# Ledger of designs, part 54: designed miniproteins, single chains, continued (4)

Each design is a single chain, and the fold is of that chain. pLDDT is the mean over its residues in the fold that is shown.

## One batch from the design tools (miniprotein)

Design m13976
Fold by ESMFold2-Fast:
Structure m13976 (fold): chain A 62 residues (1-62)
Amino acid sequence: MRELIYRAALDVARDALAQGYSEEEALELAISAARAVATHLGVELPDEEIEEIAREAVEEAK
């Protein structure tokens, strides 16, 4: 399940950076995507873990 959340965040981060969004904007979009996917999957993750996944995704997307 973490892998699916990570992949969603990574795809969003890549698209955002490709469109010319800043790293900060890409991170906000990746956090939103990770949270949405976790909710859809019924996975309970603390906000800190969602943010960690999103940060890893943005770093990988660069």
Scores: mean pLDDT 83

Design m13977
Fold by ESMFold2-Fast:
Structure m13977 (fold): chain A 60 residues (1-60)
Amino acid sequence: SGLKVVASFDYTAKTSTELSIKKGDKLEVLSVLDDGLLKAKNLVTGKEGLVDPTFLKPVT
């Protein structure tokens, strides 16, 4: 399955393509884009979108 990561802090999406996250939310990385942004699914909310990898940390 995809790589599991955890949100390091709360972030509210500023565009429809961005993913909103809450600190401690578990995400699944779906793909890495050419600009280094991640396409991820928030497993808590079920939403998908773009997220900065610096906002995330590995699960344990």
Scores: mean pLDDT 81

Design m13978
Fold by ESMFold2-Fast:
Structure m13978 (fold): chain A 68 residues (1-68)
Amino acid sequence: LSREELERLRRSLENLARVTGLSVEEVMKRLAEMLGLPEEEATLENLYRASREDPEGFDRAGVRLALE
């Protein structure tokens, strides 16, 4: 994992938090739920891994969350 990739993901999550009015932690929890991850695994590293394994599914989850 590069520092730059994690920093970019963190900024994307902060942007989603701003758009949705949720906290970054709540955004991470909801994205993890949409991606089939347990709430306990809603970490930046696990979300980054999910974004690499299924980038289209991850993008779709983010769009869906922003529309709520």
Scores: mean pLDDT 77

Design m13979
Fold by ESMFold2-Fast:
Structure m13979 (fold): chain A 95 residues (1-95)
Amino acid sequence: MELSPAVKEAIEHLLEAARAALAGDREAAREHVEKAEEALEKALEEKPSVEELIEMETAAAMAMIAAHLAGDEELVERLAEMAQRVREKREELLK
């Protein structure tokens, strides 16, 4: 499946945030989460598919686990909120 540019950007920043968090680079991890939040808002406005929503939720969950292992509780909370918004949008589309 070809992902929309906004979905792809959100996923890429979430995965980069996970890598930065695991490397102990808290500033880079937070910067990537900020970019992921911006890309996610755009993606959610552009009528994403259920498959695109599942991919974004998975990436957010992976980043959340990495942030938790890094001890960044604020980042965990932000990532959990992103995952929840994606899940709610997916549930909306399945009604």
Scores: mean pLDDT 85

Design m13980
Fold by ESMFold2-Fast:
Structure m13980 (fold): chain A 76 residues (1-76)
Amino acid sequence: SEAEELIKKGIEYMKQGKYNEAGDYFEKAAEVAKDTDPQLAARAYSLAATAYMHAGDEEKAKEYFDKAVKLENELS
């Protein structure tokens, strides 16, 4: 799927230490997946939060962590 391909690109940027670019790809993956695969979207938001945390962007890290938690709560 498009979301899975975006996650793969994000992971490749994580391996390169390009955390902001990784976060951007994970964010895009979550937006693509959120209406069709909300479990994948929640994982992608968590990955984005982790990537932005490594990048030192605490504001974005918190934003995407909150989105992941909210979506997980809606799924159960």
Scores: mean pLDDT 87

Design m13981
Fold by ESMFold2-Fast:
Structure m13981 (fold): chain A 56 residues (1-56)
Amino acid sequence: SQRAALVRAAGQAALAEVDGSSERQAAIQDALLAGEAVEVEETPEGLVYRRFAAVP
């Protein structure tokens, strides 16, 4: 979805591009340690997006 892509792109500023899903999950954790990440949750109505960023 366009929203999921945009939300993930914000987190991907700190993520490395990976080929595997498990490696991508690890990259999300690395982004969290770097201070920014994005989480997407699947629901019956669609995808719910949550952006995690380091707060001052």
Scores: mean pLDDT 48

Design m13982
Fold by ESMFold2-Fast:
Structure m13982 (fold): chain A 112 residues (1-112)
Amino acid sequence: SEEEIRKLLEEARELLAKAKEALAAGKVREALELLREALAKLEEALKLAEKNNASIELLEELLRLAEEALELAREILRASGDDKELLLEAIGLILRAIGAIARVERLIEKKK
């Protein structure tokens, strides 16, 4: 439902804000885990949006949050330094964010 999508987007926004704060504090691993949770919420919202003919307004909000997640994943990648595990996980989150962006853009295009 549209209410379920809005709730997932609110949860994703809160998790992205916490992830940004963790990254600013030098807590790269915590930021990565919070971003992973945010992306999971966005991916669930996207699944619901695909099934339920979500409004352009919700799709544009989803796109904005997915783009924020991509930027944060890139920042986490830069902050990971020589930590191979953090680097690989950050790359994984970048790919997930790109995938979410592409899926949202296709849904928006289909409604134009």
Scores: mean pLDDT 90

Design m13983
Fold by ESMFold2-Fast:
Structure m13983 (fold): chain A 78 residues (1-78)
Amino acid sequence: SASREAELQRLREEAERLLEELREAAKNGDIETAKKLAQEIGRVLRRLNELGAPEEWVRELEDEALRYYIEAAERAAA
């Protein structure tokens, strides 16, 4: 339905905004902020799965979040 499609687009935009914030936290080695953002991204991705988002799309967002989280952890340890 058009309503479901609109909801999926809004959730995607929310995930993309959270990923931008996570990328900034990663650049700063801010592991505390990165952890909170990763949890919020996980919540959005769970909602996307509930609404029937394509598996490939969800996996791409998960992979990007994981990469930034690893970067944050590595920089925090340095």
Scores: mean pLDDT 86

Design m13984
Fold by ESMFold2-Fast:
Structure m13984 (fold): chain A 98 residues (1-98)
Amino acid sequence: MTELNEEELEKLKEFLEEQLKKVEELLSKLPDPALAKALLALAKGVAYALLEKFEEAKEYLAEAARHLGLPVPDLKTKEDIAKAAVALGEAIDARLAE
């Protein structure tokens, strides 16, 4: 049930942390600060879920929902985290379509 070993997980963590810093810099230039914060929180939530840090993933997905003015999702399973991430991404996309 462990698809990634400790060394692979550490490399993935370093890669994701580097990409998140670049994303944060780009998002800081968006005219809608709430949307920028929501998208950054969503990106962090997905990154931590990939690292199997589900408590941190839940916190960041809840943060994204709050920045979008949406109800905080009930995140109990890996499937709930995945569904919430998709729903939050769709909400951000809808807000960008205007």
Scores: mean pLDDT 76

Design m13986
Fold by ESMFold2-Fast:
Parts: sequence; structure tokens; C-alpha cells
Structure m13986 (fold): chain A 73 residues (1-73)
Amino acid sequence: PPVPVRLEIARLLLRAAVESSEYLIEKIEEKKKAGEIPEEKAEKSIEMFREGLETSRAALAALEAEIAAHKAA
């Protein structure tokens, strides 16, 4: 059966959340290497975003499994 539109929208939102978190981590790492922000502050921010990224990745994996199961049904 076709994937429900709500699941496709949820996937787009979770992918955007993952990409945004990855982008922010990269930017903070760049600024840390350039000496633009204190190392301790950069590391704390990166840790926070890594936690959010892990949560978003887990949610995305669960959603992809749901979509795959729906297609198999």
C-alpha cells in the first residue's frame, strides 16, 4: 500500500532535524578550531547537539522501519 502522507512529512521533518544538528556541530567545531569560541564552551555546545542528534537519528530509524513495514503490508 502507499505510504501515508503524514509519515512522509514526519520523515522530512526528522531528516531536517538531523541535518540541522549536524550542521550546527560542524559550525561549532570550525569556530573552535579557528579560536573564535572558548574550547570548553564549544565542547559543551557540541555535547548538547550530539544528544539531540542521537535522539533524532533514533526517531528517524524507527520511522523508516514503520514506513518499510507499511510498504510490506
Scores: mean pLDDT 83

Design m13987
Fold by ESMFold2-Fast:
Structure m13987 (fold): chain A 80 residues (1-80)
Amino acid sequence: VTETKTVTKKAKAGEDVTFTAKFSSPQIKPGSEATARVESEDGSRITVSPAVVNEDGTLTATASGEHKDSTITVTLTAKT
């Protein structure tokens, strides 16, 4: 099973932003395959960390890079 969550946050220029999403599948736990993808509204180069699967079924990833004040969107995907 694959579950995807999209989270958006406003960020100030050059700010690192941490994204967390709660997943509904009870099979999502540490060791599950997870990915993170990032987009910035201002089109600046931005990078996202590898997704971390937490014991409580949340996924966390941090977006960083050279961007202006912008809306950053991270898409978190978990596979079971």
Scores: mean pLDDT 77

Design m13988
Fold by ESMFold2-Fast:
Structure m13988 (fold): chain A 60 residues (1-60)
Amino acid sequence: GKELEELLEELSKRHPNIADALRYAYENRDETVLRVALHELSLVDPELAERIRELLEREL
């Protein structure tokens, strides 16, 4: 959704590799990549990781 896209765009400015992994996981429904990318994000931005996780649970 729009909110997820906006958060991923903002994330890509700070952590482009994590943003790319999350986008790939979302587009391909790859749970393994999603889990790893969210874990990496939680180490640098735990609040954003939780917000993205909640949005993905609503969309998937």
Scores: mean pLDDT 81

Design m13989
Fold by ESMFold2-Fast:
Structure m13989 (fold): chain A 78 residues (1-78)
Amino acid sequence: AEEYRKKGEEAYKKGDYLTAAAYYEKAGILAFEEGDYETAIEYFNKAKEAASKIEDEEVKQLMIRRFTDKKKEAEKKL
């Protein structure tokens, strides 16, 4: 999870929001698989924030929906 979080932060700082969102999503999935649902929710929120800055409206909406669904799944485990 830590490696993907760092890569997501680096991509975000460079303005590569698509890559940032993808890495935050991977970090969230790994946290979810480890049973760390609070950390998974945090990473899916970061993924949504990155996705919100994507200029392609269709890609933005698809990614936000995907991350919202994964976040809700983690919230149900709490």
Scores: mean pLDDT 84

Design m13990
Fold by ESMFold2-Fast:
Structure m13990 (fold): chain A 67 residues (1-67)
Amino acid sequence: MKFAVVYTPAAREEAERIAEELRKLFPDAEIRLIEAKDGKEAIALGERLEKEEGIKTVVAATVEELL
């Protein structure tokens, strides 16, 4: 199983914690950390990864960056 954690710079530490938790729950899974410049890019990258590669994606961003 493949996971991607796409994060904004403000949410980097949160993204790292999410990745660690995913590794504990799914030790054999491939987990990618991908930095986006803002929330709009993070959402767009997440959608592309799910649609084009079938990778399950988690977006880590502040509420303000998602608006």
Scores: mean pLDDT 78

Design m13991
Fold by ESMFold2-Fast:
Structure m13991 (fold): chain A 65 residues (1-65)
Amino acid sequence: SVEELINEAKRALDAGDYERAVKLAEQAIKENPDNKEAYTLLARAYARLGRDSEAIKAMQKASDL
């Protein structure tokens, strides 16, 4: 479920597994493209990876929802 993917992404972020957090957030978005929280988690994971342009795009998408 989207809720399970969101919770796994949060755990991955807490564990420092940022690449895993990106994949889980992307899967949540694939299942529900209107999920603001998934885009927020994606942005946080990208920011931690230093992928700033991707983080900005994800935050903009979250803001548009």
Scores: mean pLDDT 88

Design m13992
Fold by ESMFold2-Fast:
Structure m13992 (fold): chain A 85 residues (1-85)
Amino acid sequence: MIREIIEQALEALKNGDMKKAEELIRELEKIARELEEQAKQGNKKATADLAVAYYGLSKLYREMGDEEKAKELEQKALELAEQYN
């Protein structure tokens, strides 16, 4: 699910399909917001999935040249991995 969306978005970026990449990134961001709420409720699976989503978004923003946003997302993923093992 999340991994498939990340892979499809990366392929879209590499093929120059910016519209498809933007749509998939927005879908991932929406999923991440929902997972943030579930993680706050103590859902361990949601916390793990959220870390994957943040790493994926980090890689996507780096491919788009937004290194600052990519670093912020990578840091959020690392913080989640430390707090909820």
Scores: mean pLDDT 83

Design m13993
Fold by ESMFold2-Fast:
Structure m13993 (fold): chain A 67 residues (1-67)
Amino acid sequence: MKKVLIVADSNKEKGEELAKELKEKYGFDDYIVLVNVNGKEAIEFALELEKKTGEEVYVFNEKGHKY
């Protein structure tokens, strides 16, 4: 089962830098950066992705805190 990281940030470059750091630190298989979405929208995206793929999906905010 793949572990997928989602980072919600208002800045694409900062979100990608954080996603790469969290991927290395916690051993995620892949990452997705969602730009200009709120936490609820990011969580809803994650739940739909889990339903479609069966992967474990983890959502983090721009400060690197897990939802």
Scores: mean pLDDT 83

Design m13994
Fold by ESMFold2-Fast:
Structure m13994 (fold): chain A 97 residues (1-97)
Amino acid sequence: APLSPEAQAALREAVALAREALPTAEAQRARLAAGGEADRALLARGEETVAILADWLQTELRLPAEEARLVAEALVYGENAVARRIAELLQEAALAG
């Protein structure tokens, strides 16, 4: 079944914000990868969380794999304010669909 127009609009905004957050998320991920053992352990947990979130976004909100991964990375590695706004948009989409 197609998502409601409201759900589609919220998902489109979430994906757009995730694209804008990409440089910050990539920088954080690279910082953890270049860090010590504790930072690399945080990266491993972050990557597991990204995989779980991307699967959920594909299954429940029907995002394509590329967009689901992008949104998941922004939620895990992005700035707190941006991650919070994306989470709000995803909640709006889930409630509207």
Scores: mean pLDDT 86

Design m13995
Fold by ESMFold2-Fast:
Structure m13995 (fold): chain A 86 residues (1-86)
Amino acid sequence: SEVERLRREAMEALRELSTAVDNKDIDKAKEYAERLAETVRRLRASPGARDEDVAMFEIALATLSVAAKDNPEIRKVLEEALDRVA
């Protein structure tokens, strides 16, 4: 279904984002954070999407922002993405 496709795309974006955060790659972190936020917003708007599916990505973004506390630019990217999905 469309919801299942969007969930997979969001998971893929989250994995890429996690890698970019670990590598302190600001440009890739921006790209994948924006892709994740857009996909999660589409997922939220989709019929049959569960609130817990959206909440999972919000928690993941918040967790990554805490992990990125030593890099203020990446933390800001993650906080802005979290604001877009909330």
Scores: mean pLDDT 85

Design m13996
Fold by ESMFold2-Fast:
Structure m13996 (fold): chain A 76 residues (1-76)
Amino acid sequence: MKEKAEKLRLEADVYGNRGEHEKAAELYIESADYYEKAGDRETAAQMYWAASIFYEAAGDKEKAEEMRKKANELKA
């Protein structure tokens, strides 16, 4: 589970560096889901926060706000 989350995070970083912002955000969300399933809520929160940054870069303010809310909830 964590191994899958880490692999998705690395893929997200690659797409983000290429300027494929929406795809990067989607991959960070997938990574966050796997970290949550693994019980790593803090890293999942970091992934949702990263997704929010890339949705902002893509111009999707609504999805960015949603991801920030998810990140905050996971941090307790």
Scores: mean pLDDT 84

Design m13997
Fold by ESMFold2-Fast:
Structure m13997 (fold): chain A 97 residues (1-97)
Amino acid sequence: MKEEYEKVKKTLLTLIDKHIEAVEAGDELEAAAYEALILMIVGIGKSLAKQGKTEEAKAIAEALEEAAKYAEEKGDKELAELLRRGAEELRKLIEEA
């Protein structure tokens, strides 16, 4: 669990940094690509929750929550909202499983 959490968190923080770089460069396509990659991670978490892999899904939810705080601190409010919503939806699925 802790190892998977740390790996997912590191990936999300990297994607946030790259999203900020793309936005600052005016590269809308690259920014959208990093948003899509984050949504894929949320989708993986939701799939794991639906399969009853609750511990793996929780690790992803925790990583998304931490990443949302990081994005907000960096001033990427749009990405912070996307990450918060993803974490909330994933938490709801975990509770319903």
Scores: mean pLDDT 85

Design m13998
Fold by ESMFold2-Fast:
Structure m13998 (fold): chain A 64 residues (1-64)
Amino acid sequence: SAEEHYRQGLALYAEGRVEEALAHYYRALLLDPDFEEARAAYEALLVEHYGAERAPVLAEVFEL
């Protein structure tokens, strides 16, 4: 489920496994595009990892 992928992403982020956390947040949003908590976490992590200028473009490319 979307919630399960979101929770797995949170656990991976806590371990510093950023790329895997992003993949799980993305899968959560693919299953439920209206999942606001997953979207917020995904966008925040994109800003943290890739920088604020690139994060909106990356989010738009995924069409979520």
Scores: mean pLDDT 74

Design m13999
Fold by ESMFold2-Fast:
Structure m13999 (fold): chain A 67 residues (1-67)
Amino acid sequence: DELLRKLAKEYGIPEEYVRKAYDSVLANYALNKETLSKDQLIEEIRRALATIKNGKPAGLEAARAIA
């Protein structure tokens, strides 16, 4: 959970939303686990969090972004 806490602090987003973004990215990773590297996984999470920080209903948009 250190990664989730670091991302929450970096983006100023509650850890709860970071967990949801992480879980969504993991779902996408499960489909592409042979292609998606750990670094790519982290980048996907960061992209989702950037959307959340933008002040929109970002959970919805972030979920679409990883689909």
Scores: mean pLDDT 65

Design m14000
Fold by ESMFold2-Fast:
Structure m14000 (fold): chain A 61 residues (1-61)
Amino acid sequence: MEETIEEIRKIGEELDYPEEAKPLVDRTVAVLERAVREGRNITPEQARKALEDTIAFEKEL
């Protein structure tokens, strides 16, 4: 569980995104961390997709 949370944080830090997207990315990371702590089966691949989708959404605004 700790390992999955660390991977999610690392993915969020490694993604290339504009400064304006940072609050949304940070929020998505926090939601994913909470889901893992609540026992949801979140894979690193699912976390990356959620973060990439969040960044894409911000670019459309």
Scores: mean pLDDT 74

Design m14001
Fold by ESMFold2-Fast:
Structure m14001 (fold): chain A 56 residues (1-56)
Amino acid sequence: SELEELKKKGEEAFKKGNYKEAIKYYGKAASLASEAGDIESLKEATEKLTEALRKQ
């Protein structure tokens, strides 16, 4: 799914230290999860987004 692809891209960027790119992908994942009403994925993506923002 698009949500899973966005989460994977965010994770890959985060592991490589590309926090700006990770922020973009996790942000898109959070938005998509919110639109879909997927509370668990929204929480996960938001937590990862916050972590990436702190690393920046």
Scores: mean pLDDT 84

Design m14002
Fold by ESMFold2-Fast:
Structure m14002 (fold): chain A 62 residues (1-62)
Amino acid sequence: ALAEAVAHAARADQAFEKGDYDTAIEHYRRALELAREALGPDSPFAVSIEKRLKEVEEKKKA
């Protein structure tokens, strides 16, 4: 459901701010799956989560 996607995105944001990139990636992946299911892959919400996930993955690689 959309509420679960929002909750996972919020947890991912908090983990990212703390530098816990593994936890952030896990929660963003779950949020993205749920957002795509609820709103579709081209929805602004799904696209925003995808961009955040990419940012976290790049930070972990650095």
Scores: mean pLDDT 82

Design m14003
Fold by ESMFold2-Fast:
Structure m14003 (fold): chain A 83 residues (1-83)
Amino acid sequence: SRKLKIKEANATLVLVRHLDDEEAIEVLKQDLLSKYPEFTEEKIEALIERARQLAETMSFDEIERYLLKEAGITDEEYERAKA
């Protein structure tokens, strides 16, 4: 469960970086489908939609902290990894 949540958080973060580039989103979707068999097309579409919703009100840094915290990574663990 935690490993899948971390994979979903990381996939969403990659998608957030490219939301303004429709062609990049399609390439990333195909990459995620080939790299992570546990991700269905429906799941990836849901991650894209979530990325767009988060980007409406939050900066990338805020989204990164939010998603990693939701996946069970603490703010302290995030800062340690970034340093």
Scores: mean pLDDT 77

Design m14004
Fold by ESMFold2-Fast:
Structure m14004 (fold): chain A 60 residues (1-60)
Amino acid sequence: SLEEFIKELKEWIEKSTDPEVRAQLERLLKWLEENKDDPLLANFLKIEAIGLIYVEEKRK
């Protein structure tokens, strides 16, 4: 669910060591929380967040 993903995203923000990635994830979290009623935009923002998490994990 969207609420579950928001919880996971908050955990990933806390785990993030790259300040640029963290800032981008925080911006996406805010946008996602503001647009819960737009399922297409919410899905797009979820994909963007997952991509950022993947890129940070690859850098380690």
Scores: mean pLDDT 78

Design m14005
Fold by ESMFold2-Fast:
Order: structure tokens, then sequence, then C-alpha cells
Structure m14005 (fold): chain A 60 residues (1-60)
């Protein structure tokens, strides 16, 4: 289903962000928990805030 695909994509993307050091494993789990609950807007807002925190220090 579309929901199962969204969960699989989110899990892969969050794992890659953790591997790159852009977010912690705890932060990735928090975002993934929101996705599993269907709280996609809150998940996106949290992920955006976490990435913005790093973006200012890693801008090339």
Amino acid sequence: SGHDIALAVAERELAELVARGLISEAEAREVMDLVRQGRFKEAGALLHALLRRRGAEEEI
C-alpha cells in the first residue's frame, strides 16, 4: 500500500541521514514514530528543524 511504501522510504532516508551524521538515531526514531502514527506534517516539520540546525554549519 502507499502507507507501507511511505514507511519503507522514510526508514531508508532516516537511516542515511543518521549514517551521514545529520541527525542522531534517537532523532530518527522520533521522526519515524510520527510517520508510523500517520502524523506526516509533524514528522516533516521535526525533520526540517533538525536538518536546518545542521545546514547552517555545513553549507558549502
Scores: mean pLDDT 75

Design m14006
Fold by ESMFold2-Fast:
Structure m14006 (fold): chain A 97 residues (1-97)
Amino acid sequence: KPKVIKAKKAESPEETLESLREAFAGKDEAKIVPTDRIKDGDKIIFLGRESGAVLIIKPDGSQEVLTIEELAALLGLDPEELRSVIPDKPVEFIVEF
């Protein structure tokens, strides 16, 4: 079964980037800053570096696709810095604020 990483509330964009780097390196938890498009209970799937895309699955089953650039803008991050931490293989997070 794919390991689902828990994403908790971050205090800043910098904390978000650092925690994502650690989670992609094998840490069991991540933190993300709350946004208007990413809410508690959402599932976030990074589709891998080459895809350049992130899939968001809502609790109601609806799906939204963001580019890495769109996600970076929502999180207050530089898109190239965000791309640099994304692994080649898909990684799944569940948002638990």
Scores: mean pLDDT 76

Design m14007
Fold by ESMFold2-Fast:
Structure m14007 (fold): chain A 73 residues (1-73)
Amino acid sequence: MEEKLAALEERYKAALAAGDRVAAVRAQIEMLELLKSNAEEVAKKYPEYSAEEVKELLEEGIARLREELAALE
């Protein structure tokens, strides 16, 4: 997960440097989807949250970013 997350973070930074808002939002969506797929590992770092609560928070974030992406297209 960490290596894939780092690659997505680099894509996000490159998109920001290029002023490419669409590419930046797409990279953020992919990062949150990757974290959601590994919610049990993410939840281990945040003992206040269950894996299900982590999934819910990430799903909400993904939905908001997808709405933003749709408005930019």
Scores: mean pLDDT 80

Design m14008
Fold by ESMFold2-Fast:
Structure m14008 (fold): chain A 86 residues (1-86)
Amino acid sequence: SRAWKVLAESFKKVLDSILELAEEGIRAARELGDEELAERLEEERKRLLEELASPEVDEKEFVRSAVSLLLLSSVAISLLEREKKK
């Protein structure tokens, strides 16, 4: 029981970090002028939030959306950092 609470709290912190990274990724994509990437990130963020609000979590879709947000956000942030160093 207690172990699951600690795991759930740790998982919530990881989720909060993913959502914060997604917000930065969306801003980076928009600053780059890549509206298609920004729209894709917004869609994946929405999917993740819908899964979190669901009484029955689709674990496969949840993991897919979380991984997509992490990868696409990291790409957007990296591309913006590269442009700012020119």
Scores: mean pLDDT 77

Design m14009
Fold by ESMFold2-Fast:
Structure m14009 (fold): chain A 95 residues (1-95)
Amino acid sequence: MEKKKKLEEIKKRVEEALSRAETNPDQAIDELIKIAEEALKLFSDDPYLRKQLETIINYLRAIKEADLSPEEKRELIKTVAKRLINLIDYYLKKL
């Protein structure tokens, strides 16, 4: 029950960060990294979720450091955010 509410809150924050990517992709990346790091601390006892979150964090860091156009960053952010939302939805379905 507790984990379900935390996952729903995290999902909401991911959707909010995704909306910011339209105007400021670098800020959206920073927000998504922060959200994923907070999720990692809360769900570090789940090895599958931990590994998926670590992968997402590393990929977001790579996007931020890459010499990409704002449009390319937005496409990658949308892909990563959708992956994170799908991961959350998968776990919500099993709770």
Scores: mean pLDDT 81

Design m14010
Fold by ESMFold2-Fast:
Structure m14010 (fold): chain A 59 residues (1-59)
Amino acid sequence: MRFSDEDIERAARLVGLSPGAVKRALADPERTEMAKQKIASSRQEGGALLAVAEAERRA
């Protein structure tokens, strides 16, 4: 998945995380692979970013 810095920052604001935390979650191969099949089936990368950010918040 490829996201702009603006997309990452927006997702971070929506879930109350830092942009760095969202980037770290996206860079985690285990988290990315576990969620990737479901996220990749969606055409909305903004939604995929938000889902990853929410998973990071819950962890």
Scores: mean pLDDT 59

Design m14011
Fold by ESMFold2-Fast:
Structure m14011 (fold): chain A 108 residues (1-108)
Amino acid sequence: DELIEFTVDELIKKLNLKLSPEVREYLKEVLREMTKLELTDKDTAESLIKKAFDKVFPKALEELSDEELEELLEALEKILNQPEFFDIIKALQEKDREKLKEIISKIK
């Protein structure tokens, strides 16, 4: 998904993340799983990441080194701490690239 790749690359740039190519691919999978979830008023950024990560984690645990797994968890924590994160997931579900650009531009 070109929009997921765009979002991951912009988040890497904005949050100054130093990810290996393998970790970047798992971050894309986590975001992709989040876009498949039905968003409710009871969902938090934390609950969405946990649901998505629980689906991706078994494969990541088998394929990633301890250092790469730590990189993935650190990246997810930095993303979770962004107030804009929930709106990013909504824009991804809507496939609205211009809205995504606007939301990500607000991240400092």
Scores: mean pLDDT 77

Design m14012
Fold by ESMFold2-Fast:
Structure m14012 (fold): chain A 85 residues (1-85)
Amino acid sequence: SDEEVKKKIMDIYRETLKKVRELELRMAASTDPAEQQALRDEALKVIDEAKKKIESIPVTSPETQKFKDEVLKRLDEIEAAIKAR
């Protein structure tokens, strides 16, 4: 069902946000530039893996496709923000 597909996409998105937030907090707490870079790289990898998982979810309705595209766009925005720091 469309609702089950949307839930699956949102579960991946929420888990990704939680992991990225934890890594960003660790970056903010670190005074070592090398550690900050490693944590940034890990956050970018987490986002890339989440995008690939969401992209692999088949959708059969225009409504669910629009929802999937919007979530992927949000992940792209988060990725761009991390890269800019």
Scores: mean pLDDT 89

